# Ledger of designs, part 60: designed miniproteins, single chains

Each design is a single chain, and the fold is of that chain. pLDDT is the mean over its residues in the fold that is shown.

## One batch from the design tools (miniprotein)

Design m2069
Fold by ESMFold2-Fast:
Order: C-alpha cells, then structure tokens, then sequence
Structure m2069 (fold): chain A 81 residues (1-81)
C-alpha cells in the first residue's frame, strides 16, 4: 500500500512526463495522428496534475490514476511503431 506522500510524488512524476509529451510538438502531433484518445488522456493528465498542485493532496490519487492511464496508452502506442 502506497503512502499519500508516495502517491503525490508518483502523480508529480507522471504529470511531468505527460507535460513533456504535450510540450513536444512533434511527438504530440504524432500521438494525435496515431491515437486521438491517448492524446486526450495526456491532456487530461496534465490538467489533473495542475489541479492536484492547486488543491494540495486532495486530488493526488486522481492525478496519479490519470497520469498512469495516459502514459500506459502512450507506451502501448509507441510499442506498435
């Protein structure tokens, strides 16, 4: 069982990875072409991460789950190429 501090740390790590993908125009344009669904998940993960930062730890678990889903979809799409 992860502590709330571990969840918050992992949510931050996943949110930063999602933000990096979103900020990489070529990578994100490729992702939109490959899977609009995964691109949308990346955008939602970034929004969830920003909300978790604003509200402290209340939304950390939601941000972690969103980031985990988005990055799993991204890794699966990359593996198919």
Amino acid sequence: MMSKEEVAKKAEELGEKAQKILDDKEEFDWLKKKSETTAGLIQQAVLSYKRAKETGTEHALGAYESGKRALKGYEEDKAKE
Scores: mean pLDDT 79

Design m2070
Fold by ESMFold2-Fast:
Structure m2070 (fold): chain A 73 residues (1-73)
Amino acid sequence: GGSGGATAAASGAQEAIDLGLGLSEEGKRAAIEAGRNSSDPAAGELAIRLAEEAPVGENPKLAEGLKRAAEMG
């Protein structure tokens, strides 16, 4: 399948990373866990990769976006 729906949320996450906002360590862990429990493996894998690649920082919107993408997929 495609990652169309997950791509929109992931795009927002990537934009936040590009701005240097990053993810907290707890946010990274939550996003990875949400990705692993996603019903859409493509969305889940993308969320996990973005969480792992994200620089350390504080951005609740990024964490929420990744979690929502994984859950909706």
Scores: mean pLDDT 66

Design m2071
Fold by ESMFold2-Fast:
Structure m2071 (fold): chain A 94 residues (1-94)
Amino acid sequence: SKEELLEKINEILELIDEMLKSEDLEKRRELFYEIGRLLGELMPHLPGDVAARLLELLSEAKQALDEENLEKFKETAKEIKRVLEEVRERIEKE
């Protein structure tokens, strides 16, 4: 499951990068919902504080997306990416 967790984290990170470079609002929404689905599968395997933080960030990103606030959306998506990169590094190092 360690390898499966790393594969899932890497898939989510790739989707975040695709979402951040997309200029299409519909495409961003589709990618955001897919990211949320995959994070939902990942969260039961993460520490509770990390899972709670990701849920808060997902809620903030969804609000920004619904309000078409691109700056806030990108900042929040980058924070989700940062949290996942820290999780990935921790798993890879032990």
Scores: mean pLDDT 87

Design m2072
Fold by ESMFold2-Fast:
Structure m2072 (fold): chain A 58 residues (1-58)
Amino acid sequence: SKVEEVLAKHPEEEYDRISGKKLGLEGVVDENSPVLLSPEDYLKLQVENIDPTEIFGK
């Protein structure tokens, strides 16, 4: 997956809203989203098919 590839290259790098969009996390990092996702969150969302709003809305 894209998340797995990015995580392998940038395991400790900060992921901003732009990076989130590239990983297909538009529901979280779209319009007025203040949330920055860690590499672990990106991986979790992709691997487990979890809606990002499920994590942030809870």
Scores: mean pLDDT 48

Design m2073
Fold by ESMFold2-Fast:
Structure m2073 (fold): chain A 73 residues (1-73)
Amino acid sequence: SDEAELLARVRRWLDLVETLRRDPEKLREWAQKDPEKTRRLLADGLEALARLPEWGDSPETIQATLDRLRALV
């Protein structure tokens, strides 16, 4: 279903964000090579997260994810 697919997308996106945060050099390389592309990739995840409350995730999880995305930009 649309809900299940979007939740899977959000989870994969969270895994990607955590991987990049654990490797600061990788994140720096991405941001230095193409800062606009990096920002757009983060924005894509934010768009998916905007629908997360509809699938029953906790407000705490949503807020933590938004804070992570803000820290990367």
Scores: mean pLDDT 63

Design m2074
Fold by ESMFold2-Fast:
Structure m2074 (fold): chain A 111 residues (1-111)
Amino acid sequence: EEERETTLRARFVKAAQRMLEAIEAGDVKGAAETIVDAALSVEDPEERIRLAYRLARFGAQKLIELGREDQLPEFVAAMEEAIRKRVSDPELREALIAAVRKGVQDAVAAH
């Protein structure tokens, strides 16, 4: 739906701005927590997973652009830790972990 896509875009932009502020401050853990907070604010599980993927990919891309590829393992680990701490449902937990891992992998694969 057009209204639904507009809401998801607004959520992405707001979370992306907060994540960039954290990354620029050297706070990779704060960036990871921002992504998980944004994803968990979405009611629909499929949209939650999609938002997590989009934000993880964007964050990883920004770390690469800033010459901080050495921080990518810490970024992934922090997202996985935040998900494991906050998501008790095993199926959703593994789906979110897979989404953030794929987001980072896709960013690394992009030239």
Scores: mean pLDDT 83

Design m2075
Fold by ESMFold2-Fast:
Structure m2075 (fold): chain A 67 residues (1-67)
Amino acid sequence: METDREIVELAEREGAALADGVDEATRDEALRLSRQASDTQDLDLVRRAAILRHAAMLAMKRRAEAE
């Protein structure tokens, strides 16, 4: 019932909020959820893993741009 745009916007917003606080625990959780998503056909786990991966990637990009 949600549009693709709403889902993408939600993921980007949640990822951006987490990017400012990305630490070792966030990266570990992204990896853990990614493995669970591969093991279980659970689309919610895939979505959560994508959000955390996006947060980690965005944090790295911001660091590169600041240097």
Scores: mean pLDDT 67

Design m2076
Fold by ESMFold2-Fast:
Structure m2076 (fold): chain A 84 residues (1-84)
Amino acid sequence: FEDLPYEEELKLWEEELKEGFNYVAKLYLLAYKYVETKDEKYIKEMAELLKERFPEATEEQIKENIGEILEYVAEKMGVEKPPL
């Protein structure tokens, strides 16, 4: 998905969520929502998804992973990465 424009990538992730509850698609959609709205609820949902998938991950590892996803999404949207 690296070469896809932001709008097309979102559409593909939405289609994957409809078909199979893909956690990666859900995670990225939440990241896009957070970058757009700055609402902490999306960060909390991302952390819960990561903890469910990787129960042995530390809080710091989860925060780092969210930060990386947010950086990618912000770059795709052409905006500055929001703080965690």
Scores: mean pLDDT 73

Design m2077
Fold by ESMFold2-Fast:
Structure m2077 (fold): chain A 70 residues (1-70)
Amino acid sequence: MEKQKELDELDKFSREVSAAIQAALAANPALRTERDGEVGLLGGGKIVKNVSFDELKERVLAAIAARAAA
């Protein structure tokens, strides 16, 4: 039953990350606008998309870490 336990923890983490991302986007309108702008640049902007996603990921991880510490 190791797979079941790992899937359950991954599902919980996925839900937490998804909620944190949505909350971060709602709380930071500028971040959402930048993300939408980069979608417009997607035709040649793999680098630009990679940068915005990395920034979003870092902020989400920081928020999760802060929440775990608090």
Scores: mean pLDDT 53

Design m2078
Fold by ESMFold2-Fast:
Structure m2078 (fold): chain A 131 residues (1-131)
Amino acid sequence: SLLKEAEELERKAKELEEQRKKYIEKAKEYVEQIVKLANTVPEVKPLAEELKEDFEAGLKVGTGHALGAVESGGERIVKKLLDLGNTKLADQVKELTKKAVELLQKATNADVQAKQLRAQAEKLRQQALES
């Protein structure tokens, strides 16, 4: 029935919403590691604080905004560390930034897919009312 098809789509949407939450939590862990590493260098500390604030603000708007904050903030931290001659720490921050960005991209994709499935389910529920 159309109602059973709608319930199946809603179940798949819920699974994507749960996976999205897991991606965000893991991305938060990588951002916390970036901030902790950057805070060991006094000259980079203001950029670490800016990244943390921009990431938290970005998450309130959406994972795409959080992704932009991490990518930009991570790049600024890497550049400053390289300017200071700290190549090892720059490489570590670059790798953590890449991992956080990849997870936030997956979270953004999961959100889009979940919303599409819920919209399709709503259409099927509406069609069931007409039959």
Scores: mean pLDDT 91

Design m2079
Fold by ESMFold2-Fast:
Structure m2079 (fold): chain A 95 residues (1-95)
Amino acid sequence: GDIRISRAASYVGRGRYDDALSIIDQMINDGIPQTDRILLIRARAYYGQGRYDDAIRVADQAPSSPGALEVRSRAYDRQGDRDRAQRYRDQAQRL
């Protein structure tokens, strides 16, 4: 796989969200398509930054990804929307 995807994922795991997003932005500008994995990395980075609306918007583009559904669930929990959070959590568990 592209080493930039692995590096971006590593940056998210280390809490280096701006560095992760910078790599993803460079890949998009280079014409790399936003695969479910790239969308998941972006959604996790936005969630880590407390940018819950951005995390939800990006994760919505990968609706069948279990990881993206978990990000949506957690972001809705942070916004106090427990009903949406539970629905997406249940959906992720069924994939």
Scores: mean pLDDT 86

Design m2080
Fold by ESMFold2-Fast:
Structure m2080 (fold): chain A 62 residues (1-62)
Amino acid sequence: SAEEAAERLREGAERLAETMGPEVAAQYAKIEAEELNKEFPEYELTVEVRGTEVTVTVRPRA
């Protein structure tokens, strides 16, 4: 589901932020969120990386 994919994205991005830093995590999250937005066009996935904290939001598109 979109929620499961978003949770995997969040986990992966958090691990990258901890091991390689927030810039690498932000790049990964941006690319992955773009792909997920193509796969789940009925949803809007938004990602924010703040240090080692990652927030992924899944909302139905209007």
Scores: mean pLDDT 78

Design m2081
Fold by ESMFold2-Fast:
Structure m2081 (fold): chain A 63 residues (1-63)
Amino acid sequence: ISTKIGQVILKGLKDGKSSKEIEEEIKKIPGVKDVKVTKQKDSLEIEVTYEDGKVEKAILPLP
């Protein structure tokens, strides 16, 4: 996952934004076609689909 996507997620978490709000911010990034953010007990699961059809997954630990 790109540094820009990671920064959007971290800022959203600090600002108390919901998973849906974070998804909307990531979708504004050029080249992103779709995104799914799932909150787990102690982590965030992110799945990004790019306009070229590539899919990237990441798991970020929650602070």
Scores: mean pLDDT 76

Design m2082
Fold by ESMFold2-Fast:
Structure m2082 (fold): chain A 79 residues (1-79)
Amino acid sequence: MSPEEVEKLLREGLRKLGEGGNKLNAGDYQGAIEHTDQAIELFKQLKKDDPSRKELTDTLIENAERLKSQARENLEKKL
């Protein structure tokens, strides 16, 4: 993968993670889950295509999983 494609994947993943956080703060827990799932898939793709960024991508996946867990917990509390 080219350095430009790697940077694009990273920026798209970070954008989706940010959107997930914004949805969580707005009380859109389903939207938060959807956006964090998309971020996780982008970071997994980045990890596969650029193993040199493994530490960074593992950290970002862990952060996205935590946001997703918070959204799920809040969704369950509303039911």
Scores: mean pLDDT 83

Design m2083
Fold by ESMFold2-Fast:
Parts: sequence; structure tokens; C-alpha cells
Structure m2083 (fold): chain A 74 residues (1-74)
Amino acid sequence: SEWERELELLRRAFERMAPHLSPEQRAEFEEVLRLVEARDPRAPEAAVAFLGRLSPEQRELLFRTLREIAEELE
């Protein structure tokens, strides 16, 4: 399903981003992933909060990583 593909995208992004994140940022990303897996309506707010805690360099890396994974899942 489309939801399963989106969830796989986020799981792979978490694994690839983890070495580039602080323990606090990593925990925030894990919470976003948990909320998405639970189909929780708070997921978008948690995602925005997480993005706001990233440096510009981390944010650029995240978006690049998401694009690479999206191509792999096609």
C-alpha cells in the first residue's frame, strides 16, 4: 500500500540519518516515526518540531536522503 511505502521511506531515512543526529534529535525522529506508524494525527506537528531542531546542514542532508530513498523504492 502507499502508506506502507511511505512508512518504509521514513524507516530507511531514520537509519541513514541516525549517525548525523544528536541523541535528542534521534529521539525526536523516532517519535515522528512512532506517530506515523500509529497513524496519529499529531505526526505532522511532531515532524515540524523535529525539522525546526535540525541545523541547515542536517535539514539539507535529510531532504537529499529522502529523495535517494524514494528513488530506491520505485
Scores: mean pLDDT 84

Design m2084
Fold by ESMFold2-Fast:
Structure m2084 (fold): chain A 88 residues (1-88)
Amino acid sequence: QYALYLKATFSSKEAAEKAKEVLEKIVKETPGALSYEIRIEKEGDKYVLYAKITFESKEAAEEAKEKLIEALEKIEGLESIESKIVEV
């Protein structure tokens, strides 16, 4: 199994909450996604979205990463994205 970790930093709570809704929708519609955990934390004046999504294969995780990052980049107020895929 493979886990995709995403960390996205937003300038506003509204942007982070919109991102969470968009990511949850995409993950629920993604074949090969086994489980997901998404949370938003306030860190100083910023809002950070943390996501962990588990997949059966590395290929599924890599395809999901591309789609999720593309979707996040369309959200106004996004400041940074960090991503990592690990075997679990």
Scores: mean pLDDT 86

Design m2085
Fold by ESMFold2-Fast:
Structure m2085 (fold): chain A 58 residues (1-58)
Amino acid sequence: MTKVATAETAANISKVGKEVMEELAKRNPSLEKDYKLSREGYEKTKELAEELEKKFKE
């Protein structure tokens, strides 16, 4: 079951994040594209590195 308080907090955080991203995109459209790509690459690389470390330690 989802808690109302948790759902509201998540919605507020998402709203703020969306507004910040839109403001950044307006100022630097190129930065938005790089930022999104960089974030996705970073998270994927982080998980890949962690998985490799686990495998290497075996």
Scores: mean pLDDT 61

Design m2086
Fold by ESMFold2-Fast:
Structure m2086 (fold): chain A 59 residues (1-59)
Amino acid sequence: GEEDLKASLLGIKIGEQARREGKTPKEAADMARQKALELGFSERSAEVAGLSAAMAAMR
């Protein structure tokens, strides 16, 4: 859905930043999940943000 797409894009942005800062994919996922929840995303969409961030941090 639209919320999951927005969460995925947020996660990618955070994951790329975390990778540049030398953080692990797990740290990137934790950061993105927390940020998504702070922005009012559902727990489901926050998990999408976390997964997207972890994948981006691995690249």
Scores: mean pLDDT 85

Design m2087
Fold by ESMFold2-Fast:
Order: structure tokens, then C-alpha cells, then sequence
Structure m2087 (fold): chain A 68 residues (1-68)
């Protein structure tokens, strides 16, 4: 059961389908599985924020310094 859920969560993250992830969490009656989905969403959001801040990978010039 969990393995199938993990596969669905991974697939939605790969497709960047956060709406489906939220729907999956809401449709999941098991609070443990729901927390897992919520944590996956939060982890991905944190990774996106870190990438936007130029921490994870910024091979181009993706970060502006001086506009103050």
C-alpha cells in the first residue's frame, strides 16, 4: 500500500502537479500517509526556495545582488 502511495507522490512531484498532491493528501484517510504527502510537498517547496536563492544550483546568472 505505502509503496503504491510513494510511487504516486513521486510521480506528481516529477510532473510538478501540486494540485494532485493536495487532492491525494485530502483523499487519503490514513493520517500517517497524509502527513507523508504534506511533508513531501513542504520538502519540495523548500528545495524550490533554496534553488531560487541560488543555493542548490544556479549554472546561469539567476541571482541579483545590488538592486538596493
Amino acid sequence: ADDALLGEVARYIENKDFEKLEELAEATPDPTDREFIRNAIKAYQAALEAKAAGRLDAPGGGFIKPPS
Scores: mean pLDDT 68

Design m2088
Fold by ESMFold2-Fast:
Structure m2088 (fold): chain A 94 residues (1-94)
Amino acid sequence: DPLEEVLELLRTITFGEEATADIRPPVTVEQLLEALRRLEELLRREGLMTPRTRELIERIRERIERGDPDIRELLLELDIEVGIELLKRGVEKV
């Protein structure tokens, strides 16, 4: 599932670094922007793009472009929102 690949990348960035005791410098701006682009395209194709998800992606991109370091909290919110949408899809069992 290509959506899981990008979601795993976002979880590594947001939760992986929070779970580890060794905090290193954040991932590169280029990596974050690429992950956001892939996630946006996948969410659109899978029908998981909500107004909230779109807003969070736009805010994160804007912060990154401004050089604002306060993006990790927005990335966490994005991961949670995507997770909620995936859970909603799982509720309707086949």
Scores: mean pLDDT 64

Design m2089
Fold by ESMFold2-Fast:
Structure m2089 (fold): chain A 91 residues (1-91)
Amino acid sequence: SMEEQIKQAQSLFDETLSKMKSASFDELPSIIDEFEKKVSTLSDEEVRSALLYVSDVVRSLYKNGTSKEDIIKVFQTVFDGQLDLLKHRYS
């Protein structure tokens, strides 16, 4: 169900966020690679596409030399925005 996919997405986000906060800057690409691999196993196409968009934004910021603190803030903001869009499609 979409509700179960959203719950799984939230859990994956929380785990990834925790790893990012504890990691060095140079470890961020590996953490995002792991996030994308786990996202790609999600069965709902809309949830999967939304989370892959979040990872693309984060990768772009990393390549542009954005600070770890700002990358984490954007990761949270973009994820929350995508999650809200997914929830509204069922309202």
Scores: mean pLDDT 86

Design m2090
Fold by ESMFold2-Fast:
Structure m2090 (fold): chain A 88 residues (1-88)
Amino acid sequence: SALEEELLRLLRRADEILQQFADALAAGDKEKAIALAEEFLAVVDRIIALYRELLPSLSPEEQARAEAAIAQLEKLKAYLEKLMEELK
């Protein structure tokens, strides 16, 4: 479905941002790291929204995995938002 294609696209984008974020931190580029972290948070919000939209159409096993993924992403988001607030 278009929603599943969008989810996979965003998951790939999130991985790309995380790699760029790690590279920016290693290079000492704090401004770029902050910008990438903000982009990552926006992508995570969209991923969570799409997982929630897909939940009713998934098998029970897939629903359990999606719910676990949402919970992990929400924890990661909260941690990163706190870190970003301390850095701004």
Scores: mean pLDDT 84

Design m2091
Fold by ESMFold2-Fast:
Structure m2091 (fold): chain A 108 residues (1-108)
Amino acid sequence: IDELVEEALRYLERAIELLKQAAELSPEMKEIFEEAIKYAEEAKKYLLEGKKKDPVTYLEKAIEYAEKARGLAGLAAALSPEVKDIAREAARYLRRAKKYLEQAKRKV
């Protein structure tokens, strides 16, 4: 479980970095990228604090927020050709993080 959570955290951090770069390159899409970053950071927060804050549902919450972040990154990729590749890469990392979290949940 801890190894799968560590991998999910690495992918969430990479996605957050890409979303921050995309927000700088596309100021018109900044609000969508900032919302995606907020959701990715909420997912990360549940993974780091989850056992103390919400020991039963922390993985479910992390999966939910990672999916919300992925959806917004995908939306931004569809709306902005200039940052499409970076937004798609961020969405791919968020999908990867979700996959590791779903594997961790099956081990609980």
Scores: mean pLDDT 84

Design m2092
Fold by ESMFold2-Fast:
Structure m2092 (fold): chain A 89 residues (1-89)
Amino acid sequence: DEQDIESLARLLVEAARNPELYELLVAALRQRLESDSPEARETARALLIVLDGLKNGKSAEEVEKELDLSHPAARILLEALRRAKEELE
């Protein structure tokens, strides 16, 4: 979904520019890894991988190798990362 990609890209850009937001997102996602929902855990794991890659200057290709692309959320987040990196460069 194009709207989901745009919303997530915006969130990633804001997190990259705002250390307080980054720390809040990481804390919330780590808590979500304890969810009883496999879907919620996989989405949180994918977003944590993308946020870590963004913070550490990893390429989209490097982040892709760490993601489970069989999961739809991981594919959406990878596209959001590509857009966020274009905005930040």
Scores: mean pLDDT 84

Design m2093
Fold by ESMFold2-Fast:
Structure m2093 (fold): chain A 80 residues (1-80)
Amino acid sequence: MEEAEKVMEELRELIDKMRQALKDNAPPEVLRELIDELADVSHRLWKLLPQLTPEQQAEALRLLKEAGKVYNEVRQKLLA
């Protein structure tokens, strides 16, 4: 499904962008905006999950797990 592939690609790019923002010690405002965007994209992928093939579901779940890890890293920095 083309839509799912695009959403997964969008989520990969956002994860990379968030990791880079953490490395660059981006301002809290930027980190909060990225968290909100990550939540929206992750939610869109979760909604598509039942429509995916088993192979796509496995990739999507792996990607969502990675997104959850970076989300927690950003939250930890915001609380520090």
Scores: mean pLDDT 83

Design m2094
Fold by ESMFold2-Fast:
Structure m2094 (fold): chain A 60 residues (1-60)
Amino acid sequence: MKKLDEISGKYTEDAMVKSDEDDRYYSLDALMEHFNLTLEELEKLLKGKFYSPEAIEKRK
């Protein structure tokens, strides 16, 4: 997950997920790239909720 820390905040705020663990924001684009998911797949995992990057990884 160290790559994810490096990409937090690189993208616009209107497409961000807040991590409960490290109090940082991760963009949807950054999460898609990190986990190799399509936007549709990521949206299904989130289902209108915000998950930590760790929770997203565990759900796939």
Scores: mean pLDDT 55

Design m2095
Fold by ESMFold2-Fast:
Structure m2095 (fold): chain A 110 residues (1-110)
Amino acid sequence: SAIYDKAKEVLSDKDLEVVKNFLNKISEAARNATPDNEEELKSLVEPLVEALKHKDPNVRQAAALALGELSKKLPAEALEKAVEPLKLALEKDSDPTVRASAAFALGNIA
């Protein structure tokens, strides 16, 4: 998927504003998505799970929020790989806003 390759490229960028802006655009696209967008949204799950491990808490928070928005549009099976990383973020992330965003995402998956 072209969007998958783009997501991997942008999420590895050193400019945190570029990364955060991209994650915010994913969340907006997920909120406005139709069933025709399902395959594109599925392709974003794995890069977003990788972004949950980012050094910057703002990137981790935005990735968790994006996974939460995707979970409203995708079947639970498509988010299986995100469940354990989100649980780890909820239980162990040093940043309380990342923990809150992980709780939001897990609530939407359940």
Scores: mean pLDDT 80

Design m2096
Fold by ESMFold2-Fast:
Structure m2096 (fold): chain A 67 residues (1-67)
Amino acid sequence: NVELFLEAARALREGDYARARELAATLPPEFQEALDLEVRRSQGEALSPEESALLARVLTQVSEALA
């Protein structure tokens, strides 16, 4: 899960949206939502406080799982 999320996030940074979407479809809903929020943010959308908190929480989970 965490490893797939990191791979999808890397694909997003590289502009490979097709790969990122493919990987997101296999992730838990929380990670799928976080990736969607990251795409929207990268396209210039303002995130709500709750959306920003969700994204931060997922990133914290990823960081803690790798520790």
Scores: mean pLDDT 74

Design m2097
Fold by ESMFold2-Fast:
Structure m2097 (fold): chain A 92 residues (1-92)
Amino acid sequence: SIKEATEFVKKIKKIKEENPDIEVSAEGNTITILALPTDRGWKILDEIIKEAESLEIFEVKRQGGLLEITLKLSEEEIEKNKELKELLESLK
């Protein structure tokens, strides 16, 4: 649901704020997460991937050989939810 997507994006934003090993940026309907090549960065990235996949709301793409993932959400769902749109704008 869109509520679950919104709560997950809030969690990602908090992870970015609390973890120097994690970079998060958003453009349109796409969230890019980059982890530094550390044990902590790898662990956090794997936890994010597992949660995103379990929600079945995001299209999850892992960049080959990189600690980088892309999460895509429906543009239609974003436009219907002001809170989610504002969260994505805050991740620019």
Scores: mean pLDDT 77

Design m2098
Fold by ESMFold2-Fast:
Structure m2098 (fold): chain A 85 residues (1-85)
Amino acid sequence: MAPMPKPSIDEVIELIDRLLREQTVEAYQEAVDAIKQLSQDELIEVLKRLSPEQQRLLVLLLNEIASRNPSYRPTALAVEKLYRS
């Protein structure tokens, strides 16, 4: 019983910051796994709280996830459109 709790928006922001600083495979895998657990609305909230460099990284990660999982493309496109706006 009980699904695993989803990571918080703040935890995902910290994982993106860590990935930007460390650029390790471990940091990448942790960030991708956390991002996959968030809804489109939660990912939009993450984007709004990120620095410009972190926002660009989030968009790149979402596009990479979408390239491997077609069902994720609508979410990646929605976040990318907001980033470009």
Scores: mean pLDDT 80

Design m2099
Fold by ESMFold2-Fast:
Structure m2099 (fold): chain A 80 residues (1-80)
Amino acid sequence: PLSDEEIEALLARVHELLRADPELAAAVDRVRDSVPPGEQSPEQVREWAERLLAVAREHLSPEQVALFERTLEAWVRLHE
């Protein structure tokens, strides 16, 4: 599993990508806003992560998409 330090580093790098691309940040916000409030099943968490990854693929290079994918996988595991 990823360490807390590795998760923090991944989150910081994703945050830099969002700051550099306001359109990507807005698209991510739209996906987040579509998620219902309250606890979600692991299946719903994975569906949300897949939607974010699809947005990343439209805006980012394959290398940056891999960074997003690693970050989302870590986040999904925290909710399983």
Scores: mean pLDDT 73

Design m2100
Fold by ESMFold2-Fast:
Structure m2100 (fold): chain A 95 residues (1-95)
Amino acid sequence: SMLEKVEKIVELAVEFERELQERGAPFDVLMNAGAILLAAVTLLEAAKRGMSEEEVKNFIKLIIEQVKKMLETAPEEVRPILERFLKGLEEIYKE
């Protein structure tokens, strides 16, 4: 279901922020990860309140685009974490 997909995105976003914290990611990367987590949690609440499947998919696409933007300037040490998160998001989006 769409709710299950958004719940998986929240779980991925929590893990993403945790891994970046453990790696000692730069402050700007951590701030962006925090913003993505807030967006994912907000999306879950909106989906529970009856946001359409199309609107949910559009928000997932915006989160994907934000992660891609982060990858353009990301330090080498955190790139694998961002790439894994992006792959997970894209897999959920294509389902």
Scores: mean pLDDT 88

Design m2101
Fold by ESMFold2-Fast:
Structure m2101 (fold): chain A 91 residues (1-91)
Amino acid sequence: MKEETIEAEVGETVTITVKNTKDYPKLVALLRENDKPVIDSKEVKKGETATFSVTLTEKKDITLEAYLVAQDEDGRTVEKELAKKVHVKAK
């Protein structure tokens, strides 16, 4: 897992990227913020990168977690990995 800390002001957009390094029939990148359920999801193909954008709307520190979820041909989850974590510190 990659973990980083960045600073952002209210109204700034933070980007988080996740690359599919696995060779599964389906791979989905999921983005979660703090205690919220999944806030965004993208299907990613082998060698493809999913890019998520989150705008800081409040002067509050948030944590963004990006997961890679590998699925079989029937869409069943066979692997779930926390690929990247970003701590956003509000300025």
Scores: mean pLDDT 75

Design m2102
Fold by ESMFold2-Fast:
Structure m2102 (fold): chain A 83 residues (1-83)
Amino acid sequence: SPLDTFSRLALQMGVANQSQVDSARDFVNNMLSQGVSGQQFRDLLRQQTSIPSQLWGAVTYIYMQTRAGQPISDQTLRDLISR
């Protein structure tokens, strides 16, 4: 899944630990289940102390693409995490 690819890349690149990756995955899945707007997603993401800001671009990309039914690019995930 895109979240599994995200998790692997974040850990491989050393930008997050397992707990932070798990928090990011849980947050995205919870927001998808609630169907929140993109603005609400961004506002709530900024309140998540367990998710480092370096992951915010990647998790926002996953959320927006998933809501739009659009494909998620592994290269785009890598680029967003490497910022």
Scores: mean pLDDT 88

Design m2103
Fold by ESMFold2-Fast:
Structure m2103 (fold): chain A 59 residues (1-59)
Amino acid sequence: MVVEVDLEAPIRPGETPEQAAQRLADRVKAALPPDSRVEITRVEREGDTARARMRVELP
């Protein structure tokens, strides 16, 4: 099963939008069953927030 989600993560001092999105993706991956995949397909900066679109593939 494949699901696309749009999520927001605050950008921490010294962090890039891509790093904020990756930090969020790592948390999503940790909450999913083994062998799930999380791919960041888009990252946009809006002020101090990173908007990330992610493709989540469940086993």
Scores: mean pLDDT 81

